Designed miniproteins, single chains, continued (5). Designs and how they scored, part 18

Each design is a single chain, and the fold is of that chain. pLDDT is the mean over its residues in the fold that is shown.

## One batch from the design tools (miniprotein)

Design m16591
Fold by ESMFold2-Fast:
Structure m16591 (fold): chain A 67 residues (1-67)
Amino acid sequence: MDAKQLEEAKKQALEKKQQQVIDTLQKNYDDFKAEGDKLKSKPKAYESAQKFAESAKKNLELTKKSL
């Protein structure tokens, strides 16, 4: 492989990895929100789910700032 093609592939792989991380964090946030909605009948579990959702949102924002 040419060094230029290797660098381009590495850059694309890095961007793909960064997008996957963002997508995963976004999905985790959405999942925690959905779980919270399902747990509306259990206030204690709902509170825990909300805390995890807020942490996931903060992680997403911090990760986006690092990219």
Scores: mean pLDDT 75

Design m16592
Fold by ESMFold2-Fast:
Structure m16592 (fold): chain A 66 residues (1-66)
Amino acid sequence: EADEIVEEIRRLAKEKKPKEIVLENVTTSDLAAAAIREGKKLGIKVKVIGKNNRPLVDSSVTPEDY
C-alpha cells in the first residue's frame, strides 16, 4: 500500500542516499503519487511506470506513462 512505499523510500534515502529511485512495478496511481510525493520531500527523483491506471509487470516505461 501507499504507506509501505513511503516508508521504503524514506529508508532507502537514509541508508543508500540515492539521487534517483526507479519503481518499475507500480499498479495504481495512488502508489505512484505517494512515491513521487515522498521523493520530492527528500529531494530525490522518483520514476514510476503505470502511474495512470494500467497494471504493470516488469514492463518498460514509455514517455506516456510518466
Scores: mean pLDDT 61

Design m16593
Fold by ESMFold2-Fast:
Structure m16593 (fold): chain A 89 residues (1-89)
Amino acid sequence: SEEERIRELARLILEGHRAAGAGDDARVEELGRRVEPEVRRLAEEDKEAYRRLLREVLELAVEEKLKKKGELTEEEKELYKKKLEELEK
């Protein structure tokens, strides 16, 4: 279905953003080649589907950013645990 295609495109776009953040230029190029023609087609031929795609990307990006911001390293978790233990005394 078109809805399933939009979800797949949104996931690929976010994978591209993650690859860019990691400095993986080869992966960014590979994903871009796969995604850009379909995104351009939607933008030109189906503005409603394009809007839906942008919404899905934004919602997934917000979720990923919240997970990344809430995702503490093991060292950071240990430091927070130590600080909480000191506050209990």
Scores: mean pLDDT 71

Design m16594
Fold by ESMFold2-Fast:
Structure m16594 (fold): chain A 100 residues (1-100)
Amino acid sequence: MEKVEVSASDPVETLKAKLDELLAAYEKAVRDKAPEEEILAIERQILSVLLQLEERATRENDAELLAYVAEAKARLSELARQSRAAYGKPIMQPARGVVL
């Protein structure tokens, strides 16, 4: 579900706080083994906030904010990797009875 609760005019600190809350919710959802669709919904909200921060950083040529966005993206990638490792696993096609 795409939901943008922040505007491009919101203070950077408000966007950072929102991002931290969403990242915490994402980590909690992964720990609680929430359905994949709920995890993906939180991920979409995180990406929306990251886009707002990246646009603000680009407009203001703010290297520190760009670095913060890069760190947040790295954290999201790590959490997403952990989530996918829990819900999906490499399979060797052992019996041809596994999906293509």
Scores: mean pLDDT 70

Design m16595
Fold by ESMFold2-Fast:
Formats: C-alpha cells, structure tokens, sequence
Structure m16595 (fold): chain A 64 residues (1-64)
C-alpha cells in the first residue's frame, strides 16, 4: 500500500519539523534574559499546542 509508505515518510518529516519548532521556542527563552514569567508561560503553552497538533497529524496519517 503506497499511501502507507508516504504516510510514514510524512510522519518523519512532521516529527522533524516539530523538533525544530520546539528547539526554536526553547532558544527564544534562552536568548531573552529579560523574558517575563508570563511570556515563558505563553511559549510553554505554544509547545503544548504543537504537541497536540503533532498527535492529531500522526493520527490522521495512521488512518490512511
């Protein structure tokens, strides 16, 4: 089933994109010594949302 192979490739690509996005958000915290706790919390919330989106996309690809 060719679609399953493409789904596996897309999963790897999405996981890599997630890891890169996560690293960038973590770097924003590290590069901003004056960052407020409120801003850190917002970045943490963004990371949680990205994790949810990753799970949803993986589930959609698994349904193929």
Amino acid sequence: EEQKKRAEELKKQIQKAYEEAKAQLQQQIADNPDISQEQVDLIQQRLARLEELLREEVAKLDAL
Scores: mean pLDDT 79

Design m16596
Fold by ESMFold2-Fast:
Structure m16596 (fold): chain A 64 residues (1-64)
Amino acid sequence: TEEEQIERIAKDLVESGLPEELARLLAELIVKGKQEEAVKAYQRYKEGEPVEKVIEYLKKVLAE
């Protein structure tokens, strides 16, 4: 199911070193077809933006 796909992707991202909440939000966007937004957020995280700010951004994207 969609939830199972989100959990699998999120676990892979956590194993790659991402914080759990960020990983889950990225996985949710990917499963919902918003992969471009997920990639953009991941790039911002890699550039050193605060995780809290990236998470806020992702939550807004998911709410729209």
Scores: mean pLDDT 83

Design m16597
Fold by ESMFold2-Fast:
Structure m16597 (fold): chain A 81 residues (1-81)
Amino acid sequence: ALSDGQLLSLASVLLSTALRYLELGNKKLADELLGQAKRLISQLPGKDEWLEEIDKAQKNGIKELMKLKDKVNDKLKEVLG
């Protein structure tokens, strides 16, 4: 239904929003948004590595979520370039 570029773009927005909620101390909403991003990323080829990185970000907080967001944005640039 959605292209890889659309899935990555939506995941990028969800990860950015989750990061903001973590910075505000709202881990519950951040975890819900990470769950939504995980569902989108599960539709991509090579998904297993990305899903493990999301689980790591949920457990380890802001620093790992920033790294995951950068990886998704880099992949989005690759797909759209």
Scores: mean pLDDT 76

Design m16598
Fold by ESMFold2-Fast:
Structure m16598 (fold): chain A 64 residues (1-64)
Amino acid sequence: SKIEEVREKGLKEAGKVYQETIDKVVALVDAGASQEEIDAVIDETNKKLDEIIEKYRKEMEKLS
């Protein structure tokens, strides 16, 4: 069903954002970036994850 496809897509997108964040943090640490820069990436990730969850919830609601 389209609802199942949207749900699976949302979960994959959230997982990808999480993995990309880990990669970015590792790269920043290796480059000697400040803790403030690292914290900013983590904060942005948390906002993106919240937006993804809300976005896909609304998309599923539109298909019901």
Scores: mean pLDDT 83

Design m16599
Fold by ESMFold2-Fast:
Structure m16599 (fold): chain A 56 residues (1-56)
Amino acid sequence: APFTPAELARARRDLLSLCGPPDPAVPQSAMCTRVQNGLALNAEDEATYRQLVLSV
């Protein structure tokens, strides 16, 4: 299922915190690149984040 607006906002903030600032010397995942550049999370990013949370 897609994230709620509140879950999207939290996921974006969490991912920005986890990924850190853009660093051209360090390869970034596509998901990290998207959040670092202020782009919206796509369905694959949402699924990946959700699976990480749900695999508790």
Scores: mean pLDDT 70

Design m16600
Fold by ESMFold2-Fast:
Structure m16600 (fold): chain A 67 residues (1-67)
Amino acid sequence: MEEEVKKYREEAVQKAKELGLSDETIELLQAAIDKTVERYLKEGKSLEEIKEAIDRILDAAIQTDKL
């Protein structure tokens, strides 16, 4: 589970870089994902709930960078 979460997190960050998001936005995205993952793991959330949260954070970052 932790290894799968780490891989998914790294894939989300890589996707943000490939989409051309600013370095500042990527740093904020990384921090938001790390804090959310830590909280969700402590709360016993499922892998699917963690992945969904990462997807929502990435989508928000993409929308914010475009505005």
Scores: mean pLDDT 81

Design m16601
Fold by ESMFold2-Fast:
Structure m16601 (fold): chain A 86 residues (1-86)
Amino acid sequence: MLSGDELLERARKIAEEVAKKYGAKSAGATPSSDNEVTIGVKADTPEQAKKAAEEAAKRLLDEGIADSYEVKATPDGIGIATLTAK
């Protein structure tokens, strides 16, 4: 099981990789709680931002790092994924 710090670092790396894949303007991750991290991706459209954030969240889930995730997008083109660690 990864610590919150390890979850955050892995989330940041995956967010950056996915942002580059989708041509996003920026990406990052921030801790939301001891076992939760929020990934943000800024893109030109809400749909692209949501897709990038969702792919990042799914990669963390597939690696067994996170137990669950939620994804949403803002009208301004920010995709947000919130992940809860195992």
Scores: mean pLDDT 76

Design m16602
Fold by ESMFold2-Fast:
Structure m16602 (fold): chain A 86 residues (1-86)
Amino acid sequence: SAEEFVEKLKELLKKTKEQLKKAKEYIKKGDIEGAKKSLLEAEINLGLALIILGVAKIIGEVTPEMEEIVEEMREIVREMKELLAK
């Protein structure tokens, strides 16, 4: 159901936001390896979200809210990559 997909995507977004916060703290402490691990966790969560969105599209249950959540996750991962490139 669309509602179940939205709730799963919201949980993955929450986890991705937690990884961004963790990465920023690691960078502040000079723990670049900890920040890289946080990025990997965020990328895994985004990968799972993309699979969920893809399934929703195939079965015709995609909603704008699902696409907005996945786009927000993409922006977070992009921010984390930029933080590690500096």
Scores: mean pLDDT 89

Design m16603
Fold by ESMFold2-Fast:
Structure m16603 (fold): chain A 113 residues (1-113)
Amino acid sequence: KLSEEEVKEEIEEAIEELKRLLEYLIEHGSKELQELARKLLEELKKVEEEMKKLSAEEQIELLIEALKKFKEEVEKLLKQTPESDTETRRDLEYFILRLERIIEKLELVKKEY
């Protein structure tokens, strides 16, 4: 089983990875993707503030739930994106893949805690 300290380190790494991804998308994405990434970065900051009041177990559960909601927002934008906008669609698919990988890692961490 992972210690509370190890769980907190994994949470911090996941948040840092997500922030880097969102910042990348804000710099390099289409206008629609930049707007979504800025919205999700703001929502992530609210999640971080809420996590300060919680145990490590509750923090990981909250973060996983937030990331699943972020994935739903990205999937919604992908469904609204025209087939002809191949670059935006590719970037959204990449974003979904990256979110899925972070969620999977956090679910494994939660299982070992």
Scores: mean pLDDT 86

Design m16604
Fold by ESMFold2-Fast:
Structure m16604 (fold): chain A 86 residues (1-86)
Amino acid sequence: GAPPLSKEQQRELLEKAAAELPQVPAALAAYQAETPLSAEQQEDGIASLERLKATAKELAEASGSFEAAEEVIAQLDRLEELIRSL
């Protein structure tokens, strides 16, 4: 099996996610212009974001990157609000 991610790799993933997540709302809005989300797809999306928030917290505990995890969680909360408004 693959070795588990190092604390440094987990930190880098959180920092990368924090940097990339602010761009997701614009991409989702562009997608919505072509293909509107159903209520079921919105609920599935929200459930996925809640799982990602849990994963970010676990990565923060493993890596000590609590600031990056807080930023990721804040961006996921904004994305969840956007999905609820669509």
Scores: mean pLDDT 70

Design m16605
Fold by ESMFold2-Fast:
Order: C-alpha cells, then structure tokens, then sequence
Structure m16605 (fold): chain A 63 residues (1-63)
C-alpha cells in the first residue's frame, strides 16, 4: 500500500467518525496531521498505531 492510499483511507475513517459525532473536527485534524508526518517518514506501523490511539484518546475525552 502506498503512503497516499493509506493516508486517504485514514482520512475517510476520521471523516466518518466526525460525521457520527465520535470525534471533534479539531481532534480529527490533529490525528491526520501526525499520521501524514509519520507516513512521509516511512513509519507506516507508527502511523497506524498513532491513528488508532489518537481516536481512542479522543473518545475517552468525550466520555
């Protein structure tokens, strides 16, 4: 999978989470920015882990 394809998939999932009210737009933007930077550095596993943990932390703050 290319970095661009992975980034597009992550953005799509973040957009869905915002639409469903599970994430704030600000939290989604922060996750997207960090994931984009990690993918640009070739850190694919770290990017995926960051996205997952970022979503989890955002959900915990909303609860």
Amino acid sequence: MSAQELLDLIKQELDKAVEQGLLSEEDAQKIYKEVSELLNQGKFEEALRYALEGVKKALEKKA
Scores: mean pLDDT 77

Design m16606
Fold by ESMFold2-Fast:
Structure m16606 (fold): chain A 88 residues (1-88)
Amino acid sequence: ASLVPPEQARRLNELIKRLTELLKKAPKEKVLEVTGLVIRAVGAAVEAELVARKLGDALSPEAVRAAEEAVREAERLLEEAEKLVEEG
């Protein structure tokens, strides 16, 4: 199981799922750009997991903050991906 706090882990999973669905709908010329956004979102989730592991407590304020930062980054990446798909 992920060491990311459960609430933020659920939000991250839903955001990454939405990004992956957008990749399936992306125009051919935008596929590489949208793929890059998916990779960056997964990277943010992995970084949150590493912070939680380093702290040893997923419910610590520091682990929660790192997870919330990853959620905010994934939300920005989703908005960028939606614009790319709409412009194709």
Scores: mean pLDDT 77

Design m16607
Fold by ESMFold2-Fast:
Structure m16607 (fold): chain A 94 residues (1-94)
Amino acid sequence: SALEEEAMRLVREAGEILKEAYRELEKLKQENAPNEEIKKLADEAIKRLEEIIKRLEEVARQTTDPELRAQIELYVRILRHEIEELRKLVEEIL
């Protein structure tokens, strides 16, 4: 369905945001970049991930498929956990 395709696209977009954020954070860490630059990159990635979560929750509200709703709820939990892990990583770098 269109809603299932949208949900899968959002999950893939979140994965790419996370991959890029970890890659850039490692680069900034190796270059001894200023704390404000590291925090700015992480904050931007977190904002993008939170926007994806909101869009996933909108898809969950629109679907009549309980299986798709359950899958989205699982992905939202995973993404919230990933945001927390990213916050912890930034604290360890700073």
Scores: mean pLDDT 89

Design m16608
Fold by ESMFold2-Fast:
Structure m16608 (fold): chain A 104 residues (1-104)
Amino acid sequence: NEFTEPVARVLVLLGVPEEKAKDAAEELLDYLENGNLNKIPEILKKYGVPEEMIEPASKVLYILFQNTSTLEEAEAFAADVEAGKLPKELNEDDRKIILEQLKK
């Protein structure tokens, strides 16, 4: 899946270990092909994202999958998150948690 690389990049930024990020991205994208976004929190827990990050990280991934249709858009989204440019739909508490994670 061509989206594996940009999704894996976002997952690393959100707390998935780099060595697991590709497998996590592939599993996530397989669930998305059947339209089941409810699996996002479960996959994040499985791949080692801290409990306090699960809800904020799930929201970032929901926004990514709802707002990107092309590989270029997904790559731009990953670059924005890496730069600390978070989606406007996130509340202040979610933004604070994600920005602290990005500093690690």
Scores: mean pLDDT 84

Design m16609
Fold by ESMFold2-Fast:
Structure m16609 (fold): chain A 77 residues (1-77)
Amino acid sequence: MEEVEKGIEELEKLLELAEKTKAVQELIDLLKKVLEELKELKKKAEESEDEEEKEKLLKEAVKKAEDFLKLLEEALK
């Protein structure tokens, strides 16, 4: 859970910074979408009473965050 919470916090900080530079609206919209998906996965994990299901949901959230960061790295090249 802590890794997903940290990921959400870092992405929210990025969103705040990006909103101050309105030149990159497409990246802001994509970041908002990813944040929403991560929050939904976190909510499902918190509501799950099965530890295996919780771990699976958290792994999916981490993967989504990592995939987004890779897309950002490639887009900035």
Scores: mean pLDDT 75

Design m16610
Fold by ESMFold2-Fast:
Structure m16610 (fold): chain A 80 residues (1-80)
Amino acid sequence: SLEEASRLVDEALRYAEQLPPEEGEKWRDEVMETAARLFGEAARAYLEDPEKGKEVLQRLVDEMRRIVEELRARAQAHAA
């Protein structure tokens, strides 16, 4: 869902903030670029076919879950 996708983006950004500044900035950029691209694709797909829009939105959720897990592991490794 859009709500779930937005929650995962927020969670990813929170973990990125826990990383060293240079690494955190790089991951923040990757999260924002990925989210912008897939949200844009989902919006365009929904205008043409709601079912295709759902498929793109599910892809966004799956990709964000992967990023959250990677960032969580990195944040845990860097925790003082």
Scores: mean pLDDT 83

Design m16611
Fold by ESMFold2-Fast:
Structure m16611 (fold): chain A 85 residues (1-85)
Amino acid sequence: SNVEKLIKLFKELGVKKIIIYASKSTDEKVINTIYEAALGLDIPVEIIEKENEEDSVELTEEKTLIIYLTENTTIDKIIELLEKL
């Protein structure tokens, strides 16, 4: 499942906190899949509405994962971006 793949990636990356910048038109299923994976690891999640130009991910030195979602985001794209970190 995509939730299990995200749990593995968050664990391997040592993620301690997640911030999601989601557009108003982002698919709620994408947000919910990320949130479910974070809950499985007791990782706090903050969701902020923001229009973004492209899908992207960033991991800070403090192990905060910042995820930028658009109206066209798929969970497969987010997994692909996380695998490149």
Scores: mean pLDDT 89

Design m16612
Fold by ESMFold2-Fast:
Structure m16612 (fold): chain A 87 residues (1-87)
Amino acid sequence: HMEEIEKEREERRKRLIDAVARDLSAVHGVDYETVRKAIEELGIFNVVMVLIAGKDLEKVTKEEAREIALQFIDDALERGRKLAEEM
């Protein structure tokens, strides 16, 4: 059953990637295949952050995508800290 469990996880991953790639393609006006390949190379979160930042998925390196994602996390943490200080 171990091989069947791994195949089931991989099928779920592929379905999730397909659904996310279709939604991001529609929302951001980027080709589905370009978004799908970017998700497979960079990961879902990094692709979402790159698209929100208005950067070209075909021109962004893995390192640049990670830096963009980390900047969004840092900005969110800073906003959270300011909110906590107001409370």
Scores: mean pLDDT 78

Design m16613
Fold by ESMFold2-Fast:
Structure m16613 (fold): chain A 77 residues (1-77)
Amino acid sequence: MSAEQVAQRIGQLVAEELKKKGLDEKAKEVLELMQKGLKEGRPDQAVIDVIKKAEEAGYFDEAEKAVEDVQAQDAKE
């Protein structure tokens, strides 16, 4: 996957986990941060901002797992 595809997938997985917890507004904020970072050509920064947002919401472990899952998928391609 490209860096942009990796970042987008991480953002989607984190947002899905936040929605499962009933944090729809936080999920929207995560997706907006990801879209902003991708638009600015900064996928690495987008991932950092998304992880930080999840940590602030108390879901750092879910964000870390999303990063690991996407990196494992990228390594298979």
Scores: mean pLDDT 78

Design m16614
Fold by ESMFold2-Fast:
Structure m16614 (fold): chain A 92 residues (1-92)
Amino acid sequence: MTVTFSTLGADGATIRTLSTPEEDEGAVRAAIRQTARDAKLAGASRIELESTGSPETVRRLAEEMVGALREIGLEVADVRLGPRSAAITIAA
């Protein structure tokens, strides 16, 4: 299965997209950390996460992404969870 992280600007434009095998925990964590750095450097407004995994996997990855964003000093305004996707809004 594949997980994809997309970093979006205030205008809704995609700044970066990272995709990795979901089963590669090291690659997933590296992608989460890189996405958080990209968001801070670019002044991003939203992260979109998509996975072909279970809803539980999507929720867990969204929670890890929120943690990574907060660790680098970004505030999370909202998290919207779907069956295979999450949208995380950054208040910065």
Scores: mean pLDDT 82

Design m16615
Fold by ESMFold2-Fast:
Structure m16615 (fold): chain A 115 residues (1-115)
Amino acid sequence: MSIEELVLEIIDILADYFNLPDEVREKLKQRAKELIEEAKKNNLSDEQIVYRILDFISELFLEASKYVTPEQKKELEKLLTKIFIRAQIDVLEGRSAKEILEDILKFIKEFKEKS
């Protein structure tokens, strides 16, 4: 999968799990595509791409929080913290943006299966 395909799959899983409106899903997908295109155009490093995507994931999680229960919001915050810590470790280990995003997708899939 490409970086774009990985980010779009993350959006679809979260939108399905939290029952986000289609308009919100499409807006998030469009923003993700624009962010990835800008990163490629500006020849950003893998580290810079990852941090921009993490900022976008934070925004997505804040939007999703409007549609979840207080209990789910706490689980969402724990997942976000785990994602950020793992991504920072992976960046320090010199992993590619693609490898880091594959790890993020795995954590989100595991979260969905447990909930």
Scores: mean pLDDT 81

Design m16616
Fold by ESMFold2-Fast:
Structure m16616 (fold): chain A 78 residues (1-78)
Amino acid sequence: EEEEKIRAVEEIRASGRDDAPPEERRERLEVALRRELRTVYKMNEEEIEEMLRAMREGEDALSPELRKRLLELAEKAE
């Protein structure tokens, strides 16, 4: 689990330095964030899906508290 956490953080960091198109980097970030939300924040799959869907479709689908938390995770990836 700690190895998965380290890998997720590395993938988030690496995506910011990747030459890949924005859409591909987003997919990599989504995989890394999904792993981090599961291992670091101990979120269940339903919560993870809701947060990632809100990030993709728009923050309007998210409560203000979840939006703030999601922004912090996204900023960490940048």
Scores: mean pLDDT 60

Design m16617
Fold by ESMFold2-Fast:
Structure m16617 (fold): chain A 99 residues (1-99)
Amino acid sequence: SAIIEALIKRLDEAIKKLEEEKDIDPERAEKMIKVLKELKEKIRNMSEAELEELIRELRRFVEEVAAKIAAGEEIPEETLIEAEVYSGVLAMYDEILAA
């Protein structure tokens, strides 16, 4: 799938950028890289229909976290990192579809 290949390439570029970045907290970068690598391995073996379902799930997760923040709820750091990574992946997917 051209969409899956394009998304994997963008995920690899994001991982490399985080590995080379010196101005980010190393522990935070490592956690973000882990989430990106886990998503990459899942996506690599997906059909386009399975990817579309994953994208819907990531979008729901980001929206739920945003709603909790707006409500003044305490959000764990790991959940905030996941939401940040998922937001980036959603942006990559939308850009690929627009091309």
Scores: mean pLDDT 88

Design m16618
Fold by ESMFold2-Fast:
Structure m16618 (fold): chain A 61 residues (1-61)
Amino acid sequence: SMEEKRQRIIEMLELLGVDKSYAEEKISKLNDEQLEELAKKIATEALDKEEAIKLLNELVK
């Protein structure tokens, strides 16, 4: 489900060192396409915390 997808991405962001409450707020604003793009980039491009936060801010703009 969409909710399971959001939860998985939040867990990935926490592993990178992103604050849980920050990740939850940002992820709640993303649609399915944006969630898929974010998950794919984290998994395939080995993003660090700063890169992940930057991408989150770009997607919610």
Scores: mean pLDDT 82

Design m16619
Fold by ESMFold2-Fast:
Structure m16619 (fold): chain A 65 residues (1-65)
Amino acid sequence: IDQKEVDEGMRLIALGVLKTSASNVLSEEQAQELVERFKELLKTKPVLDAIREADKLMDELIKKQ
């Protein structure tokens, strides 16, 4: 099985879930910023590490509100 294809699939699923969750909790502008930060994390980190960092960023944005 091609690990690269599996990783790409997981990235797309994680991004979709994050977009949905952020849109329900954050303003449209904050949700867009979080998604862009998550895309940046996905370029430099494994998917699971990127998810954990995105979760922390979402918590910080919620606390800032």
Scores: mean pLDDT 75

Design m16620
Fold by ESMFold2-Fast:
Structure m16620 (fold): chain A 79 residues (1-79)
Amino acid sequence: LEAEVARRIGRRVAEIGRAAGLPAVAALGEAVAALDEERVAALLPAAAAEFRANPEVARAVQEVVREAGEEYERALAEA
């Protein structure tokens, strides 16, 4: 379940980053979807800078994480 949630979040973040033209956010999303913790850590500073410069994209990513968290909690309750 955690891996599936991470893959879903990563795919959505990568889509948002690509659509907004933010290469570090897109790469971060791809790394999260691949469950590549080393790449996620390496990309965090650049992605954080892109989020600070693009608050609308940061809000979109926060909403994806919030929705995925709610779905994960529901899945755990049904297990």
Scores: mean pLDDT 81

Design m16621
Fold by ESMFold2-Fast:
Structure m16621 (fold): chain A 68 residues (1-68)
Amino acid sequence: MLVTMSDGSIGSIVSRLVGLRLLAMALEDTDPQRAAQYRQQLIAELQAEIAADSPYKDDFQRELEKLL
């Protein structure tokens, strides 16, 4: 059953996901193995958010597609 979500909660989730992506990209040049691990974690988290069927599912799907 869908529960009410605040704007602050959504912003925090998006900021964390973007942060993980930026870290993966930054580490790609320095530590490719760590970058790959962060990318896999980001993909898993995006899939979990999509599975939750949130109103922001389309944004999460677009971000997931860029990682695939």
Scores: mean pLDDT 71

Design m16622
Fold by ESMFold2-Fast:
Structure m16622 (fold): chain A 68 residues (1-68)
Amino acid sequence: APAEIPDELYELMLEASRLVADAVDRRGALTPEQAAEIMRKIYEAIKNRDLEGAKKVLEELRQRIAAA
């Protein structure tokens, strides 16, 4: 890895990945394209070491899944 990622960011990335996979597998809760966009936002937050930003994207993901 190019840099050490804090455990909280790593765990958040794993949680986001699981939610994205579940949402895509839920038959229309999230398209693969939408999933890629959300994951890109998470990765950007991780690159910036922005835990608050990453958490916000995760919450937006949860809201999208709940709304579908």
Scores: mean pLDDT 75

Design m16623
Fold by ESMFold2-Fast:
Structure m16623 (fold): chain A 87 residues (1-87)
Amino acid sequence: SSMEELEKEVLKRFKEEVEKLMKELNVPEDVRKAILEELEKMINAKTKEERYEASKKFESLLSDEELEKVRQIEMRVALEALEEQAA
């Protein structure tokens, strides 16, 4: 469906922005890799349960301050994608 494709595109953009943020914050390579692996699992999830489990692991790898910044990125990326679909 068009909504499923939009959600997948939002998650892909989100992953790119999170990777950039983690590099800017000098997050260790092993931690950064673990974070990106969980985001990749969310993108490739076949079920809502798989996506939820990956999302929970992703959140657990972040500090409260990092999670707040990530949530700001998520909202921005989602809004940008919706604006592109409306145009």
Scores: mean pLDDT 81

Design m16624
Fold by ESMFold2-Fast:
Structure m16624 (fold): chain A 65 residues (1-65)
Amino acid sequence: SEEEIRRLVTELLAAGHSGDYEKMEELAKELAKRSKDQLRQAAKTLESMGLFEAAKIIEEILKES
């Protein structure tokens, strides 16, 4: 659902910001199953925040998907 996708994006961005990369990867893999476009947008958001390592991890997950 759109609501669940919004929740996954919010939790993913929070995990990325806090440096909880284990949780971020789990959320990113779940989001990839539902919306690769939203995961791609999340990576861009992290990059715009200067969180380059978090964005890189998500880009690798997108390549594996």
Scores: mean pLDDT 86

Design m16625
Fold by ESMFold2-Fast:
Structure m16625 (fold): chain A 74 residues (1-74)
Amino acid sequence: SRPITPEEEALIEEALARKQREHNLTPEQLERLERLLREVARNSPTLEEARRRIENTGLPEVKLEEALKTTREL
């Protein structure tokens, strides 16, 4: 996997802020989501793919785990 770019960091921050507002996540849930989004971004071959995969992440815990599995399989 490649390192996270500043543009991907911005996408991650926007997704975290949005999901925090929508779901009122606990600190533990927010940290877990951030780690998942960073892994999703690192495993994405392009910025466009990272954006799409990040958009599909940040759902309830079961969906977050499924999104991470899908990203690693791609």
Scores: mean pLDDT 68

Design m16626
Fold by ESMFold2-Fast:
Formats: C-alpha cells, structure tokens, sequence
Structure m16626 (fold): chain A 63 residues (1-63)
C-alpha cells in the first residue's frame, strides 16, 4: 500500500512533540502533526494509524 502523507515528516514532528518541555511548544508541534494527518492523499497503512494515535496521545488533543 502507498502512504497518504510524508511519514518521515510526521515522525519528526511527533518526536518534536515528545521532546518539547513546554505545553505551548507541545501544542504547536501537535498542530503541525494534525495538519499532516488531516490532509492525507492516499490510503493510510496500519503503521500510519498507529503513528497518528501516538501523536494524539503525546499532544493530548483528542481521545
């Protein structure tokens, strides 16, 4: 299957969220992650979905 977005970019954004020490920085990085996740162009894989869940957990934006 093909990816719907740049997983490498997304992963780096998630890593930045994890490494953020301030809530403001975490929310900012999380918004960047959400922008990538909200504009998929192709079918997402299971790894993509797990990365999305991980990103959301670290950002604290959704359930």
Amino acid sequence: MTMGFDVEKLRKKVEEVKNSQNMLERHRAAREVMKVLNTPTETATEEDLKLMEEALKYSGLSN
Scores: mean pLDDT 63

